Designed miniproteins, single chains, continued (2). Designs and how they scored, part 75

Each design is a single chain, and the fold is of that chain. pLDDT is the mean over its residues in the fold that is shown.

## One batch from the design tools (miniprotein)

Design m6601
Fold by ESMFold2-Fast:
Formats: sequence, C-alpha cells, structure tokens
Structure m6601 (fold): chain A 91 residues (1-91)
Amino acid sequence: ELRERAIEGLRRAIEALEAGDYEALYEALYEAILAAARAVARETGEYTEEEVERLAEEGARALTEMLKQLREAGKTADAVAALEAEIAAAA
C-alpha cells in the first residue's frame, strides 16, 4: 500500500510538473515522500510520525522548488525522466 501510494504520488507529480501546476506538484510530492518515509520509519523504528511528516514537508518543498527551476530552465523532460526512474525503481 505505501509503495503503491508513493508510485501514484510520483505519477501525479509528473502530470502537475508538465502542466506547470506547482501547487499540485507540491501536494503530489508530499504524498509520495510521506508514504515512502512512513515505510522506512515502519521498518527501522527510528522515526516518530511527527518527524516523518516534517521530513515529507521539507523534502516536498525542496523538490518542488528544484523541479520548478528545472522546468523554468527548459529542462522539464530531464525532471520527468528522473521522476519516471523513481517510479520504475519503486515498482
């Protein structure tokens, strides 16, 4: 379930990035990272839910800004390819 949620989030992130919808991009990345971080926290026992949520917020914010800059620089295809590689690795 967490892996499936992360993959779905990444697919939505690609759609949002291609559309230039940075609000939707952040939301999709937040959900994907949150699902992945929860999976890691569950396996390792190292993190609280509060720490996991904060990590997802920080990660989604940083990635959204980076992907936005790549799109504005005309490198949307490179950014999409990177997200597609993460989906393939998670599947």
Scores: mean pLDDT 81

Design m6602
Fold by ESMFold2-Fast:
Parts: sequence; structure tokens; C-alpha cells
Structure m6602 (fold): chain A 69 residues (1-69)
Amino acid sequence: TIEEELRKLAEEAEGEVKKNLEAALESLQNGDITGAASGLDEAARQAEKEGRFELAKRLRELKNQLLSL
């Protein structure tokens, strides 16, 4: 599920990426789809700034899957 993938990514992340992924996970668990999507977008931007382009791509794909529901 999207929640399971987000949880795993948050567990493996560090710093600002982890903070934003944990915020996205909390929003998702509370039914706040818009908040979760926003958190994923911020995490992706931070990952891209850190040169982690594959992670940023996966986070944007996860956001698109979430918003397609």
C-alpha cells in the first residue's frame, strides 16, 4: 500500500527528507490526502536538493498515485 511504502521510505530517510516524510505519513493516517501530498512534494524537493534524484522521483510517483485515488 501507499502507507506501507511511505513508512519504509521514512524509516530509511534522514534529516529534512525524513521530517517531511513523517509529516506526510501522519497526514495520510489522519485522512488528510492534501497534507500527505504536500509533505511528499516537500520531501521530493529536499531529496533533489541533496542530489538524491532517484528518491525524489519515487516520492513524486508516490504523490501522483495518492492524488489519483
Scores: mean pLDDT 83

Design m6603
Fold by ESMFold2-Fast:
Structure m6603 (fold): chain A 74 residues (1-74)
Amino acid sequence: SEELIERAREIRKKALENNPSFEEVVKGNQLAAELVQAGRSAEELLREAERMLKQGKYGEARALAHVSIRLLQE
């Protein structure tokens, strides 16, 4: 969905503006990989990214939003 991709890009942008650490992004990438392996959808990853953004977990939010975009563009 174009709308979900736009939403994911906005989350990624907002997270990036808060200068997440490399370690936080790595943790987010690991979480995203685990969720994908567990059969979670791009939409579920996007919801988790929004939750992380609200909690100030900017690196995790960025990584989850980025993986969500990749899944939606396949």
Scores: mean pLDDT 82

Design m6604
Fold by ESMFold2-Fast:
Structure m6604 (fold): chain A 100 residues (1-100)
Amino acid sequence: LEEAEKIAEELGYEDVLEAIRAFREDPTVDNAIAVLTALRRAYKEHPEKAKEFSKIARLLAEEVRQHPDPRVRSLAPEFEEFAKDLEKTYEEIQKRKEEL
């Protein structure tokens, strides 16, 4: 989570940073969903940052997967799927990268 918080802070996405911090302080299903929601919103506004958001999502997937609450662990595939979707979007952006 420290690495995910650092990435969010360096990017200046306060909503994502606050959601990650809330999950760290109180790792509930609702707080995990709040992180996913914040990441999805940030990505919609800044699709060019798909690579960075993918890294955050993968770090959260690893943390969530290791959590003792099975309901929290059940969200790990959603973080992993979101990260994979962002990786595909990043590849598509790279393909559009200067055709000349």
Scores: mean pLDDT 78

Design m6605
Fold by ESMFold2-Fast:
Structure m6605 (fold): chain A 70 residues (1-70)
Amino acid sequence: GVLRVEVPHDADVENAAKFLASLGRVLSAEVREDSLVFSVETGKSDSVERVKAFLEEARAAPPGTVLRLP
């Protein structure tokens, strides 16, 4: 299944990346004013390093941006 997970825009990147990677494989991020909304595919693994890089990219993007990982 796919989970939709909201993370505060000002969350600690390392802790947020570890949390998201523990749920499954991160597929996408939607950037909002005060938060980032991630789509995570359960039953698959992800790396903290991959998720951290993606989270940093999403955090730097303006509100309204939608980013997808291959």
Scores: mean pLDDT 84

Design m6606
Fold by ESMFold2-Fast:
Structure m6606 (fold): chain A 119 residues (1-119)
Amino acid sequence: LDDILQSIDETLRSIEETIESLDELVGSLPAEDAAQRYELLKIRERLEELSEQIRKEKEKISSEQARKNLIKLLDETIALAQEAAKVARETGTPAAAETAKKLEELSRKAQQTKKLLRS
């Protein structure tokens, strides 16, 4: 259980760091990247929502239903991180490369947490 809780906390921290990186990237984008900016802002908002939902389900971790809910939330987090990394890379900026690395790290941490929840 402690390993699961620690992994969830590491995933939550990674979401927070990813949101900060997305804010920096969005702020640095030129006007011609308006479409990518819009998509990244939508992804940022959804990551904030997922972070809050993960925190709520973490408090109920002893519940089988809460563990199932966490797995679903982690699946959504992984999918969003992968989509965001693709959109970020399309901008071609140096800031995008750093943001893509943080998104890839988030995906890895979320996958690890999911494996622990399924064990």
Scores: mean pLDDT 87

Design m6607
Fold by ESMFold2-Fast:
Structure m6607 (fold): chain A 74 residues (1-74)
Amino acid sequence: ASAAGRGAAASVGAEGLANGGKVTAEQAADAIRKLQEGGGLSEEQAEAAIAAVKALGPVSTAAQAADAVIRALG
């Protein structure tokens, strides 16, 4: 996995852990956007990661969301 993919997955995973092991698509998108604003992701990478999490449905486990982000970003 790329450094960007690992960073985004870690941010989404941390959000899920804070929420009892589950994360909404909106919470994951917010975490990814925050990382993009900090320069950790390009806009294209952020959009790909957000789309991958949304494809899982409105709520996912932290692990499922993190895995989807890693797969989307390589």
Scores: mean pLDDT 80

Design m6608
Fold by ESMFold2-Fast:
Structure m6608 (fold): chain A 76 residues (1-76)
Amino acid sequence: MSLEEQVYLSARGQLSAAILAGMDPEEVAKKLLEEMRAVGTEEQIAAAEKGLKEALAMSEEERKAAVEELRALIAA
């Protein structure tokens, strides 16, 4: 798995977990993107933006799946 793929899955999973926890989606997405912009390459920032956009458009079931994918990634 590439670092860009890890960033994409991490951003999508983290925002999904935050939304499921009842947090403000826009505020969390902004914070996650700011954190990535501080340390990431242009390609990694684009991967994070893609993950965040998908998480905002996803159903509750899809967000739960994204959180499980993130847990698997962290456990690896």
Scores: mean pLDDT 84

Design m6609
Fold by ESMFold2-Fast:
Structure m6609 (fold): chain A 93 residues (1-93)
Amino acid sequence: MLRLAKATAAALKSLLIEGRELSDEEKKGLAEELGISVETVEELQKEAKLLYEADKELAEEYLYKLRSAINNNDEEAAIKAFEELKKKVEEIK
């Protein structure tokens, strides 16, 4: 779960701060760093993009929550923010 939260934060940061999706090289590097599949990173990128396109303000809120939790080594807060984001994405789909 923490690995998925970190991947989601990277995808949201790319969209919100850099105005772009993660490149194939960035997806592969992130998958290797976090020990998850490239397919998992691609799915998380799709979910981050859906949230970004549906509600940019909410996407910014979740990036803040995820980054704050990750920077403070608060694994429970990072997992909670990720699970809440997943529920919001399912409501949008």
Scores: mean pLDDT 84

Design m6610
Fold by ESMFold2-Fast:
Structure m6610 (fold): chain A 88 residues (1-88)
Amino acid sequence: MEKISLSGLSDKEKEELVKKTVEELGGSNAKVTYTTLSGTDRKVLSVTFTGPNGKGGSFDIDLSTGEVINAQGDEEFAREVASRFEVK
């Protein structure tokens, strides 16, 4: 299965793709924000959601590397959603 590239997309297009992917995998209430990694200039995509079992969760993706950082709550679902994306 080909991963969804976040490279070359606008912030709005990335938000819409992330929300759609959360919903397609059975989650809901996806919210997307943009932050900077503390002590760096690296841009991070931060996502919060409700998983398919009603458990809340969150994850961050480093937009320079595609690395998943800071998965919390429903970590299994967070990592599944994040695994659908790449940065190149």
Scores: mean pLDDT 79

Design m6611
Fold by ESMFold2-Fast:
Structure m6611 (fold): chain A 62 residues (1-62)
Amino acid sequence: MKVTIKATQTQPDAGPDDLVLRKGEVVEAEILREINDTTIEVKLLSTGEVLRVSKLFVEITE
């Protein structure tokens, strides 16, 4: 499923497999799976990288 991911907050910390966005940044991605209730795995359409996103710091729009 293709979605637009908008950062609602600057991410305070990040792991090596985490998508890091500045507040207000927008990226287009494909949702691959839900890892848990707060985290999803996405593929960035621009780079093809597979990364994790916390739902706490982003707004996801279809």
Scores: mean pLDDT 76

Design m6612
Fold by ESMFold2-Fast:
Structure m6612 (fold): chain A 82 residues (1-82)
Amino acid sequence: MQLLSLDELRAQIRELDERIKYLEENKDKIPERELALEVTNILFRLIALRVDAYLNPSVSPEELKELEERIKELKERAKELL
């Protein structure tokens, strides 16, 4: 698996944040099955990003803590959509 740069990690986290925000704002307009599939895909991507950040030698301990805290927030928000 190719490791992402710190900027790419931050960009993907931002993309997932925007996607979660869209789902939160449009929850009543999205069929439950589609919402569940989107949330599941987001959760898998967040797990993959956390693993990448953890294994990534270019990520400092302070940057890792920042990324993990943000990923945790997004994971909790995504779960609330179910």
Scores: mean pLDDT 84

Design m6613
Fold by ESMFold2-Fast:
Structure m6613 (fold): chain A 95 residues (1-95)
Amino acid sequence: MEELKELDEKALEAIKAGKLEEAEEYARKIGELLGDPRLGELLIERIRALAGEGDAARLAELYKEISDLDVSPEQIREWQERYKELKKRAEEEAK
């Protein structure tokens, strides 16, 4: 539990500093800690979506491979919005 919190905090700090590549590394480590490396790939795609590199359809395909469940593009967009809020909050704390 504590390790997951530390990695999430470091990912937020990396986003705050504009170091998206570093944030992707922390997302990958979170996936490893949870025992599913594909979850790390999904988190990386979510971070890339914040920069406009990922799209909802690609993320939905990755999620389907992980969970055998169809995730709607609407659910993916909601995750993207939550990540944007986290980034905004991190930037506000940087002031």
Scores: mean pLDDT 58

Design m6614
Fold by ESMFold2-Fast:
Structure m6614 (fold): chain A 70 residues (1-70)
Amino acid sequence: NVTDTKAAAEKLSKEYGIEVVYFESTKDAPEPDDNSLIVGFSAPATEEQIRTAVKAAKEAGKKKLYLIAE
């Protein structure tokens, strides 16, 4: 459920202090820079998958995470 995925991304963004932006297509995502990480999923991501990606971004010293779920 895309709505639930977006809600989980917003919740985890606030919890970890990382900006999380959700995209339904790779084509809509900007190019990654030194402050961002891009993570793609083949389906709407679960809260646990988003949490794992947010933790990875934080551990890598990134300030922004772009989530792509097609």
Scores: mean pLDDT 74

Design m6615
Fold by ESMFold2-Fast:
Structure m6615 (fold): chain A 74 residues (1-74)
Amino acid sequence: MAPSKEELEVESRASMVIMQAAVVKLTARKLGNEEAVKRAEELIDRAQAAGDALDMEEIEKVEEEVRKLAEELE
């Protein structure tokens, strides 16, 4: 029951997106932007669920939303 190469790639990408969202959450918290903190938490939850489901399309959507949120916090 070793995961396939494709499953490992999906899990790896989900983990990276979760880490990126966590960094955005810390930045939002430092800025006192409570709505951005909440949005980042929702994105972390979505990335975790997508990783568990091996849903690469959803992971890619969450990654784009994390990037947009990070740009908004500049």
Scores: mean pLDDT 82

Design m6616
Fold by ESMFold2-Fast:
Structure m6616 (fold): chain A 96 residues (1-96)
Amino acid sequence: AEEIRQEARRVAEEAERVLEEGKEKISTSTDAAELRKVAEELEQKAEEAREMAERARKTDGIASGSEIIRLYANAVQLDEAAEEARKKAEELEKAA
C-alpha cells in the first residue's frame, strides 16, 4: 500500500539524518559519555530501520522493494557508525 511505502521512506530519511548527525558527533566529540549515547541512538535507529523493512516486506514487498533495500543499507551503516562511536569512547576512557 502507498501508506506503508511513505512510512518506510520517512523512516529511511530519519535514519539517514541520525546517521549524518552521529558521524559528525563521532568526528567532533571528545566526551566518552556523549559518544556512548550516540552509539545507543545509532543502534536503536538501525533496529527501527530493520523493523520497518520487515513490516514493508510483509505488507507489500514488491511495491516497497527499493525502500526495503534502502532501510537495510541504512541499518548496516548505522551499526558501523555505532561501533566507531563505542571504540572512540573506549579509547577516551583508557586515555583518562
Scores: mean pLDDT 86

Design m6617
Fold by ESMFold2-Fast:
Structure m6617 (fold): chain A 76 residues (1-76)
Amino acid sequence: MKEKEEIEKAARRELRAAGASEEAIEEVVEYIRKAYEYYEKALEAEAAGNKEEAEKYRQKSLEYLGRAAEVYRRAA
């Protein structure tokens, strides 16, 4: 939870320094939040022994990270 907040702060700081719009910053942060949410679900599924569900959640987390990176590249 706290680590996710630090990542969000870092992303906002770097995007603002690069001259990104408020809209682009919020979109990147939202995708990072979703990526972290799925990553947490993947860890919970793995701890429960549900490896197939954990794999699906990892793939969704990576998908949202990819979307965040795409918006970041366009905004910077």
Scores: mean pLDDT 79

Design m6618
Fold by ESMFold2-Fast:
Structure m6618 (fold): chain A 100 residues (1-100)
Amino acid sequence: MALKRVEEEARRLIDVAENGTIDEAIREANRLAKTALEAAEKDPSIAPEIIELLQRTGDEVVEAVKRRYGEDAQRNATLLEASVAVGVIAVAAAKVANSK
């Protein structure tokens, strides 16, 4: 199921945000956004669930980065939020376009 693949990629991003480098986290966020968009384009009916998952994942990775690096992490947290937000916007746009 396409949603399960997005959930697995989201879990990897959270794990990297907690245990990896910021560069790795940004790469995984971009990979998650791409996988989420592809899943929503293939099955627009799951787009709301994907959007919810991306928003929740974005919040969790930002908090993980802030917890590990403190206030100095604000720039890196913003980059991760931006990467996830692009995915959310792309999935939302695809759902609207394919619902007509």
Scores: mean pLDDT 73

Design m6619
Fold by ESMFold2-Fast:
Structure m6619 (fold): chain A 77 residues (1-77)
Amino acid sequence: MKELEEAAKELEKKSKEIGEKATKINEQLYQQALESTPAQARQLIIDGASESVRALGEIVKNLIDRKKLLEEAKKLK
């Protein structure tokens, strides 16, 4: 039971780390795009959008897994 609660906390922590990392990457890509040619800027924006979608999917998965672990922990108490 405590193990499930600890696992849920680890998933929450990992989701925060993923979000923070994705934000930093997007900020860096935006700065590079401002100094780039229009064609290069377009590619940087596309790359940033792809990474944001990937990070969001991973965060959602971790939140679903966390909710399931917490519900199981409550039932076993």
Scores: mean pLDDT 74

Design m6620
Fold by ESMFold2-Fast:
Formats: sequence, C-alpha cells, structure tokens
Structure m6620 (fold): chain A 71 residues (1-71)
Amino acid sequence: MSDQRALQLLREGAEAALAGDLERAKELFQEAARIGNPRLQDMARGMLDNIDRGQGEAVARALLPVLERQL
C-alpha cells in the first residue's frame, strides 16, 4: 500500500477534525490505519483514540504541520 496515500488520509482526517467533522475524521483515520506502514497505522489509531477522548481538534492542530512537512 502507498505511504503517500496514508499520509494524505491522515492530513485530510486532521483537517476534518479541526473543522469539527469528527465522523469524517474517523472514516479517514480508519482508512489510513488499514493501508499505511506500521508507524502511520499507529498514528491513525492514536488520532482515533484522541477523538474518542475529546481531544481530536487539539491534536489535529498539532499534527497538521508535521504531516505537511512529510508531504
């Protein structure tokens, strides 16, 4: 599977979470958790956990610059 596609899904999910669309963010992170390398899968699962804990927007705001740096 493509690491670039997983990174794109993580970025789109983080953008959706930042916009308050938590259902869309969960869908995108679930897809990233299925297709990325183990590190990207762990990152996607971490984002899902943070959304469940009510920290989705805060973590997405921190994560977006990191994901943009990775392309």
Scores: mean pLDDT 78

Design m6621
Fold by ESMFold2-Fast:
Structure m6621 (fold): chain A 62 residues (1-62)
Amino acid sequence: EPSKKELYVAKYILSTYKSGDIVTAGEIAKATGVSKSTVNKALNKMVERGILEKTKDGYKVL
């Protein structure tokens, strides 16, 4: 179950980026003010849900 901050990060990503964009935890942490560890938890849950794909360069929006 995502925390309120994890949910905020997920909503930020889905409203800010389009399919095919690559995002990094560092960029999202800087943009949202959420800690990098919490951002990484949100990103990993979004990968598990099939919303993002983990690549060597970051997380791809599907």
Scores: mean pLDDT 85

Design m6622
Fold by ESMFold2-Fast:
Structure m6622 (fold): chain A 95 residues (1-95)
Amino acid sequence: SLSERARQELIDLVSELVSRLEQGKQTLSRDDFLSQAELLLGEFIRRYVGLIPFLSDEERRLVSQALRQMLDNLEQGDIDGLIQTLRQLRQQLES
């Protein structure tokens, strides 16, 4: 169904973001990582908005909670917390 495809696309999108952030953590300075993470989060939000009409209220709630936590992690410069928040979101979407 379209909802099942949207959920899978959301999981893939979160997984892609995790992979790109993990690569950035290994290759970039702290400041360069945080700048790149902000840009990647903006890209994630733009792509996520296209999925909203096909997602459940629960899926949208999970993403909203994760986005608030990710913004807090970025404000605090918490790289490990940012990645952990996304990994937790992925697990919740896969359940």
Scores: mean pLDDT 89

Design m6623
Fold by ESMFold2-Fast:
Structure m6623 (fold): chain A 70 residues (1-70)
Amino acid sequence: SGLEADLARIAAETPPLVDELEARFDKGEVSPEEALIAAISLMVLAGAAGDEETVQRAKRLADRAEEAIK
């Protein structure tokens, strides 16, 4: 079905986006606020795709970004 194909694509594309966001955040190329919003969005997408490992990676990045805001 179209939904299964879309979820498979999200599962394949989301881990590289988490890697890119983490690298940009570590280099100071994105604000903590931008990193938090992006990480939460990627966590939701990974969760919808059933990729629990990527959910946990995105969550750790979101937690780091939230600490940087404080």
Scores: mean pLDDT 85

Design m6624
Fold by ESMFold2-Fast:
Structure m6624 (fold): chain A 87 residues (1-87)
Amino acid sequence: DELKKKVEEIKKEYEEEIKKLLEEYKEDISPNVSDETIELQILMYILLEKGDNEGFYDLVLYTLEKLGASEEEKKHALEVLDKLIEE
C-alpha cells in the first residue's frame, strides 16, 4: 500500500518526461512490446540518471509485486539492482 503510493508519486513527478521519452524511443523498440513495459523501463532510466536510487528501488519492487513475483524473484532483482546502481 505504502509502496504503491510512493511509486504513484514518482510516476506523477516524472510523467511529462516519461511521455516524451516513450514517444522518442518507441521508434527504436519492437511494436510487440507494450507501452506500459517501455514506460517502466524509461522511468527506471530517468531515476538512475537523476540519482534517485530510492525511487528506483521502489519502482522495481512495485513492478515485481504487480507481476506477482515470488520472494526469490524479488531477492534476485534486488541483487541485480545493487549491481546496476554500483555501475
Scores: mean pLDDT 71

Design m6625
Fold by ESMFold2-Fast:
Structure m6625 (fold): chain A 77 residues (1-77)
Amino acid sequence: SMEEIEKIKEVLAELIPEELALLAEKEAAGKLTPLEAKVAEALRLIQEGRYREAAELFREIGALGAAKAAELLAETA
């Protein structure tokens, strides 16, 4: 439901900054993979409310479930 999607957005608002911090630490250590760099970019797009662009990036890396979730977020924004 739309209400459940809004709750998912709240959970993502808490979890995405933590994941981005971990990815930033990997980048600083020179250990960030190209795949992880694209994940970080897609997560930043989610934070900006740019869900369709995030879905496109998730599709490019083969994360089809995440891409579909981002598309659903775009439809409900």
Scores: mean pLDDT 83

Design m6626
Fold by ESMFold2-Fast:
Structure m6626 (fold): chain A 67 residues (1-67)
Amino acid sequence: ISELEAELKQVVEELRALGEEEEALNLEVEAGVAWLKYATFNDDDLLAQELTKVVEKGKQRLTELKA
């Protein structure tokens, strides 16, 4: 999962470099939701708490961009 997280982070950075901020944030939120489900399924409360914060911040930024 850490290796996949690093790969997704790289893709997000590339999207931002292209000026695709909304696409980058959407990818971060989608990935965060998927990993959050994985963490909760495996009873990893610490990882779940961290991922919940990442997802919430991403959703907030997306809302601000749409406004």
Scores: mean pLDDT 73

Design m6627
Fold by ESMFold2-Fast:
Structure m6627 (fold): chain A 92 residues (1-92)
Amino acid sequence: MLGEIVKTILLEYLEESSKEEILKALDNIEEVITNILKEKGVPKEVIDKIQEIIKKLKENVDNKEKSKELIEKLSKMIDYAEEGKYEEAIEI
């Protein structure tokens, strides 16, 4: 569910927002998601992978196709991490 919410928000930002607004949304999402997953006891390795995908997304915001692929990957990784499926999250 959390990954699906993040996906919905980021896809809306990609279609309707400036680059500056998208980058700010990604910073806010990174902070919120990191805190939620840390609170749930998700391993640092999984959190680090999620942060890596967000960093790649920030670097590719001008490429809509690449951004959509990274958002899908991020969504799946967050949902697997929430479900305790840490190996599946890392393999994405």
Scores: mean pLDDT 85

Design m6628
Fold by ESMFold2-Fast:
Structure m6628 (fold): chain A 82 residues (1-82)
Amino acid sequence: GAEAAGRAARNAGDNGASGNAALEAGGVIAAMGEGLHAALSGSASAEEAERAAREGGREGKDPESGRRAAEAAGRAARGAEE
């Protein structure tokens, strides 16, 4: 659920940006954390956030890729309900 989405986002960013992109990983993880915060507002949103985080993580050496994933997660959470 929501907890898994956060863990996936952190792990994807950190794992994907090992070595040279370590600094970029920090940016990716932070951006994904924003999406997680939105996902925590709803269980359905958590699944969408997790999916977005996984996709961002696959390409996730770029801070922008992670940010896009977090944005998608945030939009999904907003769509669910306040």
Scores: mean pLDDT 48

Design m6629
Fold by ESMFold2-Fast:
Structure m6629 (fold): chain A 69 residues (1-69)
Amino acid sequence: SSERLIALARTLIEQADLLIKNKAPKHIVKSLVSSMEVVLRKMEEDPRIPESLKEEVREAIERLKAYIS
């Protein structure tokens, strides 16, 4: 459901920020990026999900990618 997808997205954004703060290993960060990209694709297909939340997920993915580059 859209509500579950929204809750999952918020949890993943919080996890992304925690991984960066705690200087998590690159393989863990790559795993989260892959998971977040799958969730983002599902969110983009759902017009009931706020566009602002889709943008927050994109920005979190970019922060994770920048961290491991």
Scores: mean pLDDT 91

Design m6630
Fold by ESMFold2-Fast:
Structure m6630 (fold): chain A 82 residues (1-82)
Amino acid sequence: MIEEKRKKLLETIARLLVASAEGDEEKVKELRAEMYELSAEIARLRGEPEEVVELFEEAARKYREGDVEEGNKLNKKAFELL
């Protein structure tokens, strides 16, 4: 389960790098949101505090809403609690 989610995260990062190189800003937003969602799932599977999981999930939602600044801020907070 964790290994499968980590593999999916790496695949999403690879897709993000391609989309970024192509200048596809909308695809980059989608893929970054997917990365944050996968980070939340991995944190939950690892038994991290629920606050950390919720911060990653909220970061993904903000990113999908186009609030890149707030999404990045929430993601940073999640990593600070790890």
Scores: mean pLDDT 81

Design m6631
Fold by ESMFold2-Fast:
Structure m6631 (fold): chain A 61 residues (1-61)
Amino acid sequence: MSPEEIIEEIQKLLKEIPKAPSQDEQVELARRIAELVRKLGLNAEQIHKLHSGKSPEEILS
């Protein structure tokens, strides 16, 4: 998966958290997001942009 594809996957998972019917499912989604963020090696600024809904291009710049 490209870095852009991984960011798109993280953003999809972030959108699913508030839709998840149980706390256990929300925790699992959060764990998945943390794993993907770690694989990308995102810094604090990039993580902030990710949570702010920026595009993959903006997050990776």
Scores: mean pLDDT 78

Design m6632
Fold by ESMFold2-Fast:
Structure m6632 (fold): chain A 85 residues (1-85)
Amino acid sequence: MAPKVSVDRTSLPVGGYLNVTVTAGSKPTKVTVKDSDGTTLLSATAPPGTTVFPLKMDTKGTHTLTVTAKNEEGESVRTVTITVT
């Protein structure tokens, strides 16, 4: 099955952690998180099963994050707007 992606919140204080949860099924999954300006915030490989990636948000403002999870069974893309105060 294609990987699944979820994000735990849409607002947090600067220096706080956003949890990106990836359910990879039976296959290793490439995970990338990019900000709207093209900055890569996370680039990792999730093992089979469920992995939580804590992402530290050190820049104040409104961030539109694109979370991409891809393996041989498919691709999942989730766009989330996060406010950091």
Scores: mean pLDDT 82

Design m6633
Fold by ESMFold2-Fast:
Structure m6633 (fold): chain A 60 residues (1-60)
Amino acid sequence: SARLERARRIAEEIVGSLAPWVVYALEENDGVFDAAKVRALLEALDVPEERIDALVAALS
């Protein structure tokens, strides 16, 4: 969907190669951005907090 394509581009800009994980989290949640779940996922993947905060701000 256009929403998922936009989210993928934003995620690629901020978290690079981990963008597919962000898109997967959105697809599993019916395309709705769940900031807490995405944050927990990216923290488990050792993404720096500053990048997680930027992604949450961009997708909220």
Scores: mean pLDDT 81

Design m6634
Fold by ESMFold2-Fast:
Structure m6634 (fold): chain A 84 residues (1-84)
Amino acid sequence: MKITKEEAEEAAKRIREEAEKIAEKAEEIPVEKLEEILEKLKAEAPKVVELAKETAGEEAAEIVRKAAEEAIKKIEEALKKRKE
């Protein structure tokens, strides 16, 4: 499976958009489900970054990595608010 730089940019946009939606709807999402989403994202992010690096180069990997880091942080903050 190979991706292009354009696909990496599109994936980054989707990752950011989904994370923002999850954070906004955090009150409606059970804590258990938010924890599951966060764990999956943390497990999948390194794999997606590595795939982007191998198929579209280091620039694409940086784009995806930054999006994943932002997404993880937003979901972590939402989860913190739900637990408090």
Scores: mean pLDDT 77

Design m6635
Fold by ESMFold2-Fast:
Structure m6635 (fold): chain A 66 residues (1-66)
Amino acid sequence: MASTIENSLLKTVSALSAFAAKACALLAANLPDNQRAATIKTCLENLGISASVIDLAVALTDKLLA
């Protein structure tokens, strides 16, 4: 389960990913559903966000959108 540190990281990712995911989601909206997660990951990676943070952001977004 999420620790205090992980919960704080998710809040930071939420704030940063809201900004980044807005642009990435616009790109992903023009792609098939099967490429959405990969496109968001690639977009965040191009913005210089670490792989660990991207993984958490994708997992969090996927769970919330489900």
Scores: mean pLDDT 61

Design m6636
Fold by ESMFold2-Fast:
Structure m6636 (fold): chain A 74 residues (1-74)
Amino acid sequence: ALPVLSDEEVEAIAEDLEREALKAYEEGLITRDELIAAAEHYKAQVRRMLAAGAISEASANYFIERLDRVVEEA
């Protein structure tokens, strides 16, 4: 099946989510535990999208790596 989202679209979503999550954390709107929980939730969503054929493996790996970096930087 063809992916529903292009690699460029997934990369843009990942970058926007990283910026928003880090901003919320830096502004004190969320705790580190909440940031970790959000990252795990989005990793699960990315894995489901990959399993459904909605995104490429490369896009899924890129998204997961960026989510892991957000947790490491906090």
Scores: mean pLDDT 81

